Designed miniproteins, single chains, continued (2). Designs and how they scored, part 50

Each design is a single chain, and the fold is of that chain. pLDDT is the mean over its residues in the fold that is shown.

## One batch from the design tools (miniprotein)

Design m5829
Fold by ESMFold2-Fast:
Structure m5829 (fold): chain A 62 residues (1-62)
Amino acid sequence: TEARILELMNRLSEVLARAKELGDEEAIELVKKAEEALFQGDYDTAEELVREAERRVEEKEK
């Protein structure tokens, strides 16, 4: 659980930086929702939202 939280926090930090670099407000919003889910202990929702944000950022990098 602790390792999972650290992994999610690292992924959130990285995708947020990429989203800000791209100016993708939707991806930034997804990261904020993922942070909120993490803070509430909803790790499954946080992981889904992180994955969604990562996918969105990757699409813009094509």
Scores: mean pLDDT 82

Design m5830
Fold by ESMFold2-Fast:
Structure m5830 (fold): chain A 70 residues (1-70)
Amino acid sequence: SKEELKELLERALEALRAGDVEEALRLIQEAISMATDPEVKKSLEAALEALRAGDVVAAMAGLEEAIKLL
């Protein structure tokens, strides 16, 4: 559901704020698997790519944008 997806994304943001990149990666991948909206999925994939590149700020921005699209 959109509510479950939002909860996963908020948990991913909290993980990034705590410096837990591994937990954030896991939660973002789970969120991508649940996302059905192409715009939300694209935003989450961009956030995942940014995080894999070490750009935590860009990853957080992508997660916040995905939440706004829900």
Scores: mean pLDDT 85

Design m5831
Fold by ESMFold2-Fast:
Structure m5831 (fold): chain A 93 residues (1-93)
Amino acid sequence: MHLKVAEELAREIVKRIEEEAKKNNDKIIASPREYSDEELEELARKLKERADELAKNGEITEEEAEAIKALPLEALKHLIEEIQRLLIELAKK
């Protein structure tokens, strides 16, 4: 739906997964493939908060930022989950 937002979110998710894996690997074996409902909700909230900044920086349009803010939180959680699946598929290559 929002290709630029989806791409930015995918990059941020990958970076956070790698950071968590590195942090946990220093102590325990990490399996950073699953996000909890609380984590998905937090990411969705951050995306809504960040939408205005992304629009101000020219990364997305103001119209896209308004659409993201207008979307239900559940819809954004679903988008984040789909992006996570896409990243897993890309890693299989």
Scores: mean pLDDT 60

Design m5833
Fold by ESMFold2-Fast:
Structure m5833 (fold): chain A 60 residues (1-60)
Amino acid sequence: HMPTKEEVDELAEKGIELYRQGKLPEAVEAFRKAAEGYRQLGDEVKAKLYEIFAEFLDPE
């Protein structure tokens, strides 16, 4: 199922909200889902942005 832009934007907003609440693992998961959604939509800039946010919060 290809997500809509609105659905992906909601995932990104949820990630930001979780980050503000200090729920880092949940924020990382939301950002990874948002990045994948933006990639499916062809928005490579936003996909990379949220991928970087997830990597920053969960450095390996």
Scores: mean pLDDT 82

Design m5834
Fold by ESMFold2-Fast:
Structure m5834 (fold): chain A 62 residues (1-62)
Amino acid sequence: MELPPVTKVTVETDGRTTVELSDEARKALLKIVSEQVEKAKSLDEQAAISQEAAEKVKEAAK
C-alpha cells in the first residue's frame, strides 16, 4: 500500500512523537478502518443468524 504524501513526524522534548497527517491521508485511513469495521460487523451478524437457526432446529426436533 502506498503512503499518501505530506506526512510529518516530530519527536517532542519529553520523548513523545507527534505525527501530522494531511487531510487526504487522514481520510484514506478512516476509509480503511471503516471498511474493516463493516466486515467485522457482517461476520458477527452471520454468526448470530447461524446460532438462531441451530436453536430453532433443536426446538422443532423436540
Scores: mean pLDDT 63

Design m5835
Fold by ESMFold2-Fast:
Structure m5835 (fold): chain A 58 residues (1-58)
Amino acid sequence: MTLDEIEAYVRELAERLAPVLSPEDLARIVQKAANMLLEGKSKEEVDRFVEEEVERLR
């Protein structure tokens, strides 16, 4: 992923999760997802991480 693609992904993720998560949990998940993408993890791995974290918070 390019830096622009990572920025777009993080922005869309934040907008989508903002109505369902606390600001603290949103910031934590978004920051971790961005770091995973920067480390070269696949979008599929990051999507799985986000889904697992959101499910855990329910």
Scores: mean pLDDT 81

Design m5836
Fold by ESMFold2-Fast:
Structure m5836 (fold): chain A 60 residues (1-60)
Amino acid sequence: SMKERVEELKKRAREILEKGGSDEETIKSALEQIEKAENDEEAFEILEKAIEDAEKVLEE
């Protein structure tokens, strides 16, 4: 479901942002954007791709 996809992406976003040294306000803002994208498939896909790209960079 979209709700499950949102929760998984929020978890991934928190992990990547914490690893990158982001503060809690930045993390909270990003998670709120993902939550709002539950009803906007295009916005969700953009955020998912951005997190995937960031994960690839930080895996190195």
Scores: mean pLDDT 80

Design m5837
Fold by ESMFold2-Fast:
Structure m5837 (fold): chain A 86 residues (1-86)
Amino acid sequence: MTYSQSQRNQVAGRLSDYVSRNRDRLIRGARRLGITSRDQFLQALTQRERRTVTAVWGVAMGFMSPLDAVNMLNDDQFQALDLAVS
């Protein structure tokens, strides 16, 4: 399934709201997996099975915008994100 840019923009808005409400919890989750710097975050993005949650952590830590996060995900990863931030 191919998602339009309009659909991705809408999910980016929901992701922004989700991160604002859950920032402390998300940062604790990232730190538990050793993601404390931008370089560690970029390395963690290479792990495809956790790419969606890693992108959310990147937004929470200020390493990427919500729009950059949704645009870097494939359709399956984007669907998982859409469900998570609903």
Scores: mean pLDDT 83

Design m5838
Fold by ESMFold2-Fast:
Structure m5838 (fold): chain A 86 residues (1-86)
Amino acid sequence: KEEEEKRQKLARTLASAYLLVIGAEIALDLPTFSPAEARRLIEGARQSVEEAQKLADELPEYKDEINADIEKIRQRVDELEARLAA
């Protein structure tokens, strides 16, 4: 049951990270959004992906299957941070 709860938490954390990344991409593309709003969304996505990595480390049997997803989200966050810094 605890392993199942950890798997569910990992899935929710990954979903949250994806939603925050999409929100940040939209915020950077729309002229009505401030860079501060994009920054908040990017910071939230960074925190979520780091939490997902910690959860994945506690679930080694699932780690290989989700590492690609975690890495993909991390790369997108890095790209958004670079866009914000430019």
Scores: mean pLDDT 79

Design m5839
Fold by ESMFold2-Fast:
Structure m5839 (fold): chain A 63 residues (1-63)
Amino acid sequence: ELARLVGLSDEIVERLKELGADDETIQLAINKYASGVLTEEQLLEIIKNAKSPEELKERLEAA
C-alpha cells in the first residue's frame, strides 16, 4: 500500500521479502525512498549486497 503510494516498484518489495526482511525493514526502505535518500537502483544494490536480513537493515539505517 504505502510503497505504491510513493511509486516504489513491487519488485523491490518482493526482493526485500525474499531476503527475509520484516515489516519494519520494508517500511524503512519505503521511507528512505519516499524521502529521496535512496533511489530504486540504490535499494536494489543494497538488497543484492546484503547477506542477511540484519545486514540489510543495518545498510538501510546507514544510508
Scores: mean pLDDT 78

Design m5840
Fold by ESMFold2-Fast:
Structure m5840 (fold): chain A 65 residues (1-65)
Amino acid sequence: AAAAIEARARARLKEETGVEAVDTGRFYHPKTGLTVRIGPKEVTGQNEGRLALIVAEEADAEAAA
């Protein structure tokens, strides 16, 4: 579910980059086909790219479980 992926993505982004993920509206990554309601607190291409990769990995992990 998107909420479970969002929770995991928040934790991983903070652990891997030190950047907080916050409710900033909607974040959608076309490659994953998933819409999540979180974004990086500091919006940069690097932070958005990292969050998108984390979301994709967590979606793949959930599908594999």
Scores: mean pLDDT 71

Design m5841
Fold by ESMFold2-Fast:
Structure m5841 (fold): chain A 59 residues (1-59)
Amino acid sequence: MSEEEALEIAKKTIEAALAAGATEEVARKFAVRQLVEMGLSEEEAERIAEEALKELKEE
């Protein structure tokens, strides 16, 4: 999985969690868990989830 693919997955996971009523922190944690389950390291998943959340929050 490319970094771009992981970023898109993280964004979709965060969007879905937020739509379900989760906080931004909880949504980010869901994205990290999803990426780790897909084969990324926890450090990589944290970085990508953080980036995805920032992009979704940009104005």
Scores: mean pLDDT 80

Design m5842
Fold by ESMFold2-Fast:
Structure m5842 (fold): chain A 60 residues (1-60)
Amino acid sequence: SVEEKIEELKKLREQSTDPAVQRALDIALEKAKTLSEEEQLSIFENAKRFYDTAKAEAAA
């Protein structure tokens, strides 16, 4: 599950058009590897929300 979320975030990073979003996803992915599973899930959720917000704004 955690590995699948990492793969999903890598895909979102590649699809990101905003450098700030891409940087945030990079930080989340690297930090997640050194944290507990619960903290990894929290980071993934925050990164996904940030990506979704930025993508929605870019699409408008």
Scores: mean pLDDT 72

Design m5843
Fold by ESMFold2-Fast:
Structure m5843 (fold): chain A 56 residues (1-56)
Amino acid sequence: AEESLKDIRREQAALLHYLSGLSHEEIGRRLGVSQSTVEYHIAKAKEKSNLEQFHT
């Protein structure tokens, strides 16, 4: 759904910024969301990425 697509895009953007060395607070400012929302998206993205890496 459209809302899921937005959530996924924000999750990917937050993870990419985090991997670039940005803090959760800074990523939140860039994405226009709260720091807790950034933490949530990054945690979800890391969980998925960790499972993929584990398969390797």
Scores: mean pLDDT 67

Design m5844
Fold by ESMFold2-Fast:
Structure m5844 (fold): chain A 62 residues (1-62)
Amino acid sequence: SAEEHYQRGLELLKQGKPEEAVRHFLEAFREDPSLTEARNMLRELVEKDPALAPVVEEAVRG
């Protein structure tokens, strides 16, 4: 579910795996675009580290 992907993303951030976390936040957003927490987290992560933007593009395309 969207919530499960969101929780997995948070777990990955705690493990220091932001690239994998971004992919899970994207899956959460795809399943439930109204889950504002996932969308806000994606925006915040890319703003703090613009190098994550290609990971977002790769996940959307693949």
Scores: mean pLDDT 79

Design m5845
Fold by ESMFold2-Fast:
Structure m5845 (fold): chain A 70 residues (1-70)
Amino acid sequence: SLKEEIHELVGELQSLLKELYEAGKLTPEILKKIEELDKLIEKYGQSEDDKELKILKEKIKELIEYLKKQ
């Protein structure tokens, strides 16, 4: 399901954030992006609208790709 896909992406994101933290790479820019995504998760995470869940999924994927380049 779309919610399961989001759950798996959140798990991947958490693993990447842990690696960045341990490497001392959590910059103010990265922290700001995390805070922005946390607000989106709070807003859309309980949504039953597939369109809103798809937007959330794409935003998580965008952050993961951004973090992989750091």
Scores: mean pLDDT 83

Design m5846
Fold by ESMFold2-Fast:
Structure m5846 (fold): chain A 76 residues (1-76)
Amino acid sequence: MTKEELLEKIYEYLKKNNLVLVVADRKTGEIRRIDTLEELKQALADVPVETLKKILEMKPGESVVVGDREFFVVPK
């Protein structure tokens, strides 16, 4: 599976389950909500495929840390 296919699967998974991806910058304290496929692609552009696979399986209350960023899945 390509990175592009994984990003589209993550977006469809979130959409079908009425969920949204939230990104927290652990250094600045900035929190950003990801609502569109374009925003998702931009936010996850530098994230490894193995981490994208983990995000695809995430439920509300779970998080994954990539460098200085923490990704959460929350109800929309």
Scores: mean pLDDT 80

Design m5847
Fold by ESMFold2-Fast:
Structure m5847 (fold): chain A 65 residues (1-65)
Amino acid sequence: SEKEEIIREFKVKARELLEKAETEEKLKKIREIAEKALKEMEEAKTAEEAKKIAEKALKEMEKIL
């Protein structure tokens, strides 16, 4: 499904950002954003809503790095 593809792509990108985190503090913050986003994406009624959640979360994670 389209929503499953969006969640899968988000997991790949989030993992890459976690690998770039140099400190435990940054790692924890990025992980918290990723976990919250994944829960919200799974609860999203449409693929479009899931995509918006993914985009916002990825931007927030990048700001921490």
Scores: mean pLDDT 84

Design m5848
Fold by ESMFold2-Fast:
Structure m5848 (fold): chain A 78 residues (1-78)
Amino acid sequence: IDEKEINESLARMYMAIGNLLASKGKYEEAIELYEKAAELAKDNPELQKEALENLARAAKLAGDEELAREYEEKAKAL
């Protein structure tokens, strides 16, 4: 096992917990976990894009349209 595999596994775990929190309406907490997932997924563009898309959606649901736009742009750049 190497750093990339560990980081990808952690990113997937953070995303799963973020999804659970978002399903409970805890969008601000979900955003924090998705941000950690996006950072950990830097070496995996597909996974990073998924995390950024989840970030944008959670930010929009939290009422932060500016933050949502920033993450949408980052996801589209990948």
Scores: mean pLDDT 85

Design m5849
Fold by ESMFold2-Fast:
Structure m5849 (fold): chain A 83 residues (1-83)
Amino acid sequence: MEEQKKRAQTLINEAKEALEKGDYERAVKLAEQALKIDPNNPEAKLLLGYAYYKMGDIEKAREYFAEAYRLSGDEELAEQAKK
């Protein structure tokens, strides 16, 4: 699984770069590919939440932030999930 974990991390890093450049559609595609390799990766779910939030899909953003928060317990994700 070392090769797969490294590929997932590469996709996550590329998704972060896409988000920083404002390419939210690409960020979604890359984060979804990372989740196919590592379905419970909280970082990939965080990236999906942020991308959907920037695209105005607040409900999907909240769902992904809630999942990422549940998996990792990050305080930043808790703010976005808004329980």
Scores: mean pLDDT 77

Design m5850
Fold by ESMFold2-Fast:
Structure m5850 (fold): chain A 115 residues (1-115)
Amino acid sequence: AASALMARALAGEDVAPEEFPPDPYGQYARALLVFYRWLTAHDLDVPRRPPEEFLDALGEAFDTLLRLAEGAASLEEAERGARLALEVARWLYETSGDPAARAVAEEVERLLREA
């Protein structure tokens, strides 16, 4: 189940994103994990005055990750969390020009389309 894979990944286990189920819920969970791992692996240079909407979107995406790991997130919550992660990655690319942020945005968008 996607929730069990997310719980293992957040516990520090080497869970491959490809292990997530091909159904919409699994693909939204996979998108959130890809986003989370990128953020935690990179020293995120956040602008001195990030928009409140950026911080709210980032916070909601992380809350959705935790709820997914607990098996508490609905399909609608998982989709919303993944879409917010995409918005954050796109905003980071737009403000920084970082090609790594662009690559993550493109991967999250691909997973949302395949869901």
Scores: mean pLDDT 79

Design m5851
Fold by ESMFold2-Fast:
Structure m5851 (fold): chain A 104 residues (1-104)
Amino acid sequence: STAKKYEEEGKKVVEELRKLGEEGGSVDDFEKAADKAIEIVDAGIKAGDYETAAKIGREAAKALAEAGAKSGDKLSPEDISRIVGQAIRLIGMSVQAEILARQK
């Protein structure tokens, strides 16, 4: 099942983002984890697993926002802008997936 694969990969990325918020990480670590989340959500949407994709995207966006907030004092304005941009993208993809799920 493709949905199960996305759920497993999505759960791992969300936990990676939460750990980055707890331990701290580089902007590169945040960007890589966010990019993985975006790839998983995109793959889920393309596979028609909209509800799973929406859930992963929302959980990843929340984890990224919380991790960024915990690290905010150590981030440049440019770094904050990049993290915010990735969180917005994940939210946008989640909204798209939710709309597609309602059309099914």
Scores: mean pLDDT 81

Design m5852
Fold by ESMFold2-Fast:
Structure m5852 (fold): chain A 80 residues (1-80)
Amino acid sequence: AEELRKKGIEALRQGKYDEAIKYFEEAVKESGDADTYIALASAYLQKGEYEKAIEWARKALELDPGNLTARALLEVAERK
């Protein structure tokens, strides 16, 4: 899961949003933690898929209600 998450982050850094999403989706199948959901929300937000960004940010908040990053991503996506 962590290795897939690292590959997803590297793809995001290169602007390869679809590749990053694929790695993060595989990471979620291994372990569905808040950090991976945040990564998916961020990737979808950067790709302009706001509805999916909202869904993953909400899932992150379900696991970690105090997560400021997930809350910020949700607010940004909801205002699009």
Scores: mean pLDDT 81

Design m5853
Fold by ESMFold2-Fast:
Structure m5853 (fold): chain A 58 residues (1-58)
Amino acid sequence: AAEYRARGEEAAAQGRYFEAVVHYAQALELDPSDEATRAALRAAHAQLKAARAAAEAA
């Protein structure tokens, strides 16, 4: 769980929000009670929508 959360944080820090969502989802599969990872997943989803709009413009 912690390893997948760390991978998600790394992906998000690099602007790779889709990968961040995937890694956070994996972490939650292993530990569904991890509120911090759940909050990070919600934030990554919001930023993924914004990043997709920005990527389409590039």
Scores: mean pLDDT 76

Design m5854
Fold by ESMFold2-Fast:
Structure m5854 (fold): chain A 58 residues (1-58)
Amino acid sequence: GPLSEEEREELLERAERLLTLAATTGDRQAAVKGRELMIEAGVPEEKAEAAMEAALAA
């Protein structure tokens, strides 16, 4: 079903933590999971992929 605003915010917070982990450690799986959570939260796929690429480039 559709996500609540609180559920979307929780997904985005989890995505941010995973992308930060990926940027710090180079963990590709963390970056991919962060991208997936952004998309689940309703972020456009292009923006989610750009965030993943930015994290992996750090």
Scores: mean pLDDT 84

Design m5855
Fold by ESMFold2-Fast:
Structure m5855 (fold): chain A 95 residues (1-95)
Amino acid sequence: NSEIEQLRKQGRQKYDEAQRALRNGDLVKALEYAEEILRIGERALKLGDNESAIEFAKRALEIAKEVLTNAEDHEIILRAIGIALRGIGILLEAK
């Protein structure tokens, strides 16, 4: 399924971009990429690709965890918590 392969490619690219943002200290940009990864995971779940949904939910959780470890701003912390909760939701549905 070429659509699933495109989603996998996009999700991995967004993860690489998020990791670059984290290395640069751009926590807001990292969270933006994590939100895009969550949208890709949600699409994979709707297509019945539970494996990709789990992969991208885990990647978004990893980004949120790194942001939470380094964030001092309340808005950034709350946004990262929101991303983590959405990622956990995908993992629970993708069983």
Scores: mean pLDDT 88

Design m5856
Fold by ESMFold2-Fast:
Structure m5856 (fold): chain A 61 residues (1-61)
Amino acid sequence: MSIEEKKEKFLEGFKKLLESMPHLSKEQLLAIGRQLVSSMKDLSEEEKEELIKEIEKIVEE
């Protein structure tokens, strides 16, 4: 799987996770997202920061 496909799949999965856990606060959702991104060994620090920004955008919706 390409790095771009992996990023898109992650964001899709994260959106589904948010839908399944509506009782979580924005702070808790961001913490989960950051932890998941940190565990992705195939991403550079810059790519991880980009994913975190996308997560922040999703949570702020």
Scores: mean pLDDT 77

Design m5857
Fold by ESMFold2-Fast:
Structure m5857 (fold): chain A 85 residues (1-85)
Amino acid sequence: STAAVLELTGEALVRMKEEGVADSVIADMQFRATDPSLSPRERLLAMVRTMKQENVSKATMDEILALIRERMSPAHVAAVEKEAS
């Protein structure tokens, strides 16, 4: 359900904050993730690159990518996971 999706996403964002990612960076990442001028793949790549630059743990990235995998084409998720490695 949509409610469960929002709850899980919120938890992942809290973990990023606990790993030292600034609130302003999290807000920018969320904004870019919803940018209508970018394709879904470009939004995911921007999100993953920001997480890597901010030294977000692989465990937290894997949890976020798992949530996205359920809603996106497997081909787009595979390309993003390769970038995350």
Scores: mean pLDDT 65

Design m5858
Fold by ESMFold2-Fast:
Structure m5858 (fold): chain A 65 residues (1-65)
Amino acid sequence: MEKFVFRGKDLEVVVEVEGEKATATGRGGEMSERLARGAEKGINRYGEKGLEHAKEVLKGAAEAL
């Protein structure tokens, strides 16, 4: 199991990857929940490429928020 945590002022997203399954949880408001849901779906659909894309998006969001 791998765990990635992304935190900003108004953003907290936790991504957990166990085998072929990814789960993401958003906290800190609607945007965090939407980003977590998008990351979870993207990773489960696109695997490693989805994870790399999600990491870039979540890093950018954490820095901006």
Scores: mean pLDDT 79

Design m5859
Fold by ESMFold2-Fast:
Structure m5859 (fold): chain A 73 residues (1-73)
Amino acid sequence: SLEEAIRLLEEAARALEAGDDARAEELARRAAELLGVEEEAVAEAARIAAATGAPFAEALGVVVGAALGRALA
């Protein structure tokens, strides 16, 4: 559900703030799966991480957050 995806992304953001990139990635992947965009989000996050040097978990959170925003609009 969209509500569950929101909750998972909020938890992922807290994990990133705590420096737990592995947990943040797992939570963001679960949110992407619920939104039906896991493969696309992972591919785009990998591209952004490679282009910018940002951690993959951080890039994935941004991409999945944008997908959630589109689903809520």
Scores: mean pLDDT 86

Design m5860
Fold by ESMFold2-Fast:
Structure m5860 (fold): chain A 73 residues (1-73)
Amino acid sequence: ERKKEAEELVKKADELTDKGIQAYKNGDYDTAIKYFKEAIEYYRKALELYPSRGIEEHLRYVETLLKEAEKKK
């Protein structure tokens, strides 16, 4: 069940990441940063339940997006 729970958390993180990207494209960097931080928390929770290279890659990707959004402010 842990893998399935982790997959549900990843889905939530992916949705938050998409919202963050949309905010970033609209120039709303504060909103983008908030969504990226929330996505990172969900990816971290997923990784605690099910350590996976795929989840680590998703986490690293969003961390990169967060850094880029922070540089725009």
Scores: mean pLDDT 87

Design m5861
Fold by ESMFold2-Fast:
Structure m5861 (fold): chain A 70 residues (1-70)
Amino acid sequence: GSAAKQAEAERILEETEREATRAVIEGRYDEAIKILEEAKKRLEELGLEEHAQVAERGIQNVRKIKEQAE
């Protein structure tokens, strides 16, 4: 992708990680998963599959935390 698309992907991931981390700290695991799923969808729509995989790993990590916390 272009440098502009890569910069946008990094911004999306950084903002998403911040929001998802806050939701996890507050015990809102389903909200954190939704935040990450929305980011993954946005990245996939932009054709940024490598960055979408980063969001996917975030989803899997939050799911594991939720399973251990519940």
Scores: mean pLDDT 83

Design m5862
Fold by ESMFold2-Fast:
Structure m5862 (fold): chain A 76 residues (1-76)
Amino acid sequence: DFEKDYMAMFYLGLGRYYYNKGDYEKAIEYFELAIKYSTTPGLKAEAYRLIAEVYEKQGDKETAEFYRKKADEIEK
């Protein structure tokens, strides 16, 4: 679905914007919206990997690894 995947890409960009500003709460919120609107496994996996990067930056390596595994399972 072009429209939904376009929205997912838009939210992924907003998540990266807030991640770069150090606003990790907003970054996760927008990455979760990217997951919600994504109909493409690759876009969904990318959003999960970015959530993992946020948790890694916060020092939560266990949660980061959990989200990395979710991304890997989606893409196979």
Scores: mean pLDDT 86

Design m5863
Fold by ESMFold2-Fast:
Structure m5863 (fold): chain A 72 residues (1-72)
Amino acid sequence: KEELKKEILKLIGEILGIIGDIIELEKELEKAEAAGDEERAEKLKKELEELEEKLEELRKKLDELEKELESL
């Protein structure tokens, strides 16, 4: 159980890091949209989409580890 808890905590750390990156990119996207910089806004939207996909992947892995922990 303790090893699974360590893996879960590590995953939570990775998730928090990606959430931080998403928040920063969303701020940059707001600035780009406010400035009318559509080219930059499109690039930022693509980066956000990529980070959201990674976040979903990590959340699924976290769910699997939590279920494994509960099964012990």
Scores: mean pLDDT 83

Design m5864
Fold by ESMFold2-Fast:
Structure m5864 (fold): chain A 81 residues (1-81)
Amino acid sequence: EVEKEIQEALDLALSPDLEQRRAGFERLVKLAEEGKVDPITAVAASLLLVGLAMEEPDPEVRQELIDGARAIIRAGNKADA
């Protein structure tokens, strides 16, 4: 079930709709903070968000993506220790 939740969050983060993308970012961060995302998946998800930030024209949404990527990496590092 966790793999499905991660996949659904990733699909939302890739949505052309801004509100769905935000929901996807928030779900990924929450899953990582709850320790449900393994370190490899956390790295992959954070790289995806950074990639999306480079394509994002809105500076506030771009910052949300960067903040989300940082949160996911921090949570993944805690799971590795």
Scores: mean pLDDT 76

Design m5865
Fold by ESMFold2-Fast:
Structure m5865 (fold): chain A 80 residues (1-80)
Amino acid sequence: LTPEQAAEAEAAVYLLKGIISLITADRLEEKGAPKDEIIKHYEEAIEWFEKAIETSVDPDLRKAAEEGLKEARERLEKVR
């Protein structure tokens, strides 16, 4: 792998971690889990999406991460 290919692979992993954290938070909210636990997973999703954006130069991956970040932030605001 070139350094550029390694960075994009790492960004893809960050994007997937963000998606997993977001889905986890949504499912916890559906189950009526404690607010603090739901907030923690939305905050984790935000951190992963931000890392994906910082790491990637791929416009499609960056766009997906930006959309995930927006969704995670909007849902976090509603839970708080």
Scores: mean pLDDT 87

Design m5866
Fold by ESMFold2-Fast:
Structure m5866 (fold): chain A 71 residues (1-71)
Amino acid sequence: SEKVKEAAEIIEKMRKGQITPEEAVDRIAELAGVKLTPEQRAQLTRELKVLLNSGLSPEEIAKVLLERIKA
């Protein structure tokens, strides 16, 4: 999936310290065409931080986050 690949690239930029987890969530939400509320943004940022500690690949993290944003 093209969107998963693009989201995975955003996750990689975050892992390299080039963007914050908050910015990564914002960019992935924009990629999904979704406008997040401040509460949704904060919750997804917390979930992203948990996923980073799970040993998942950037593509797996991207897929999970995209599914949660679209829910």
Scores: mean pLDDT 86

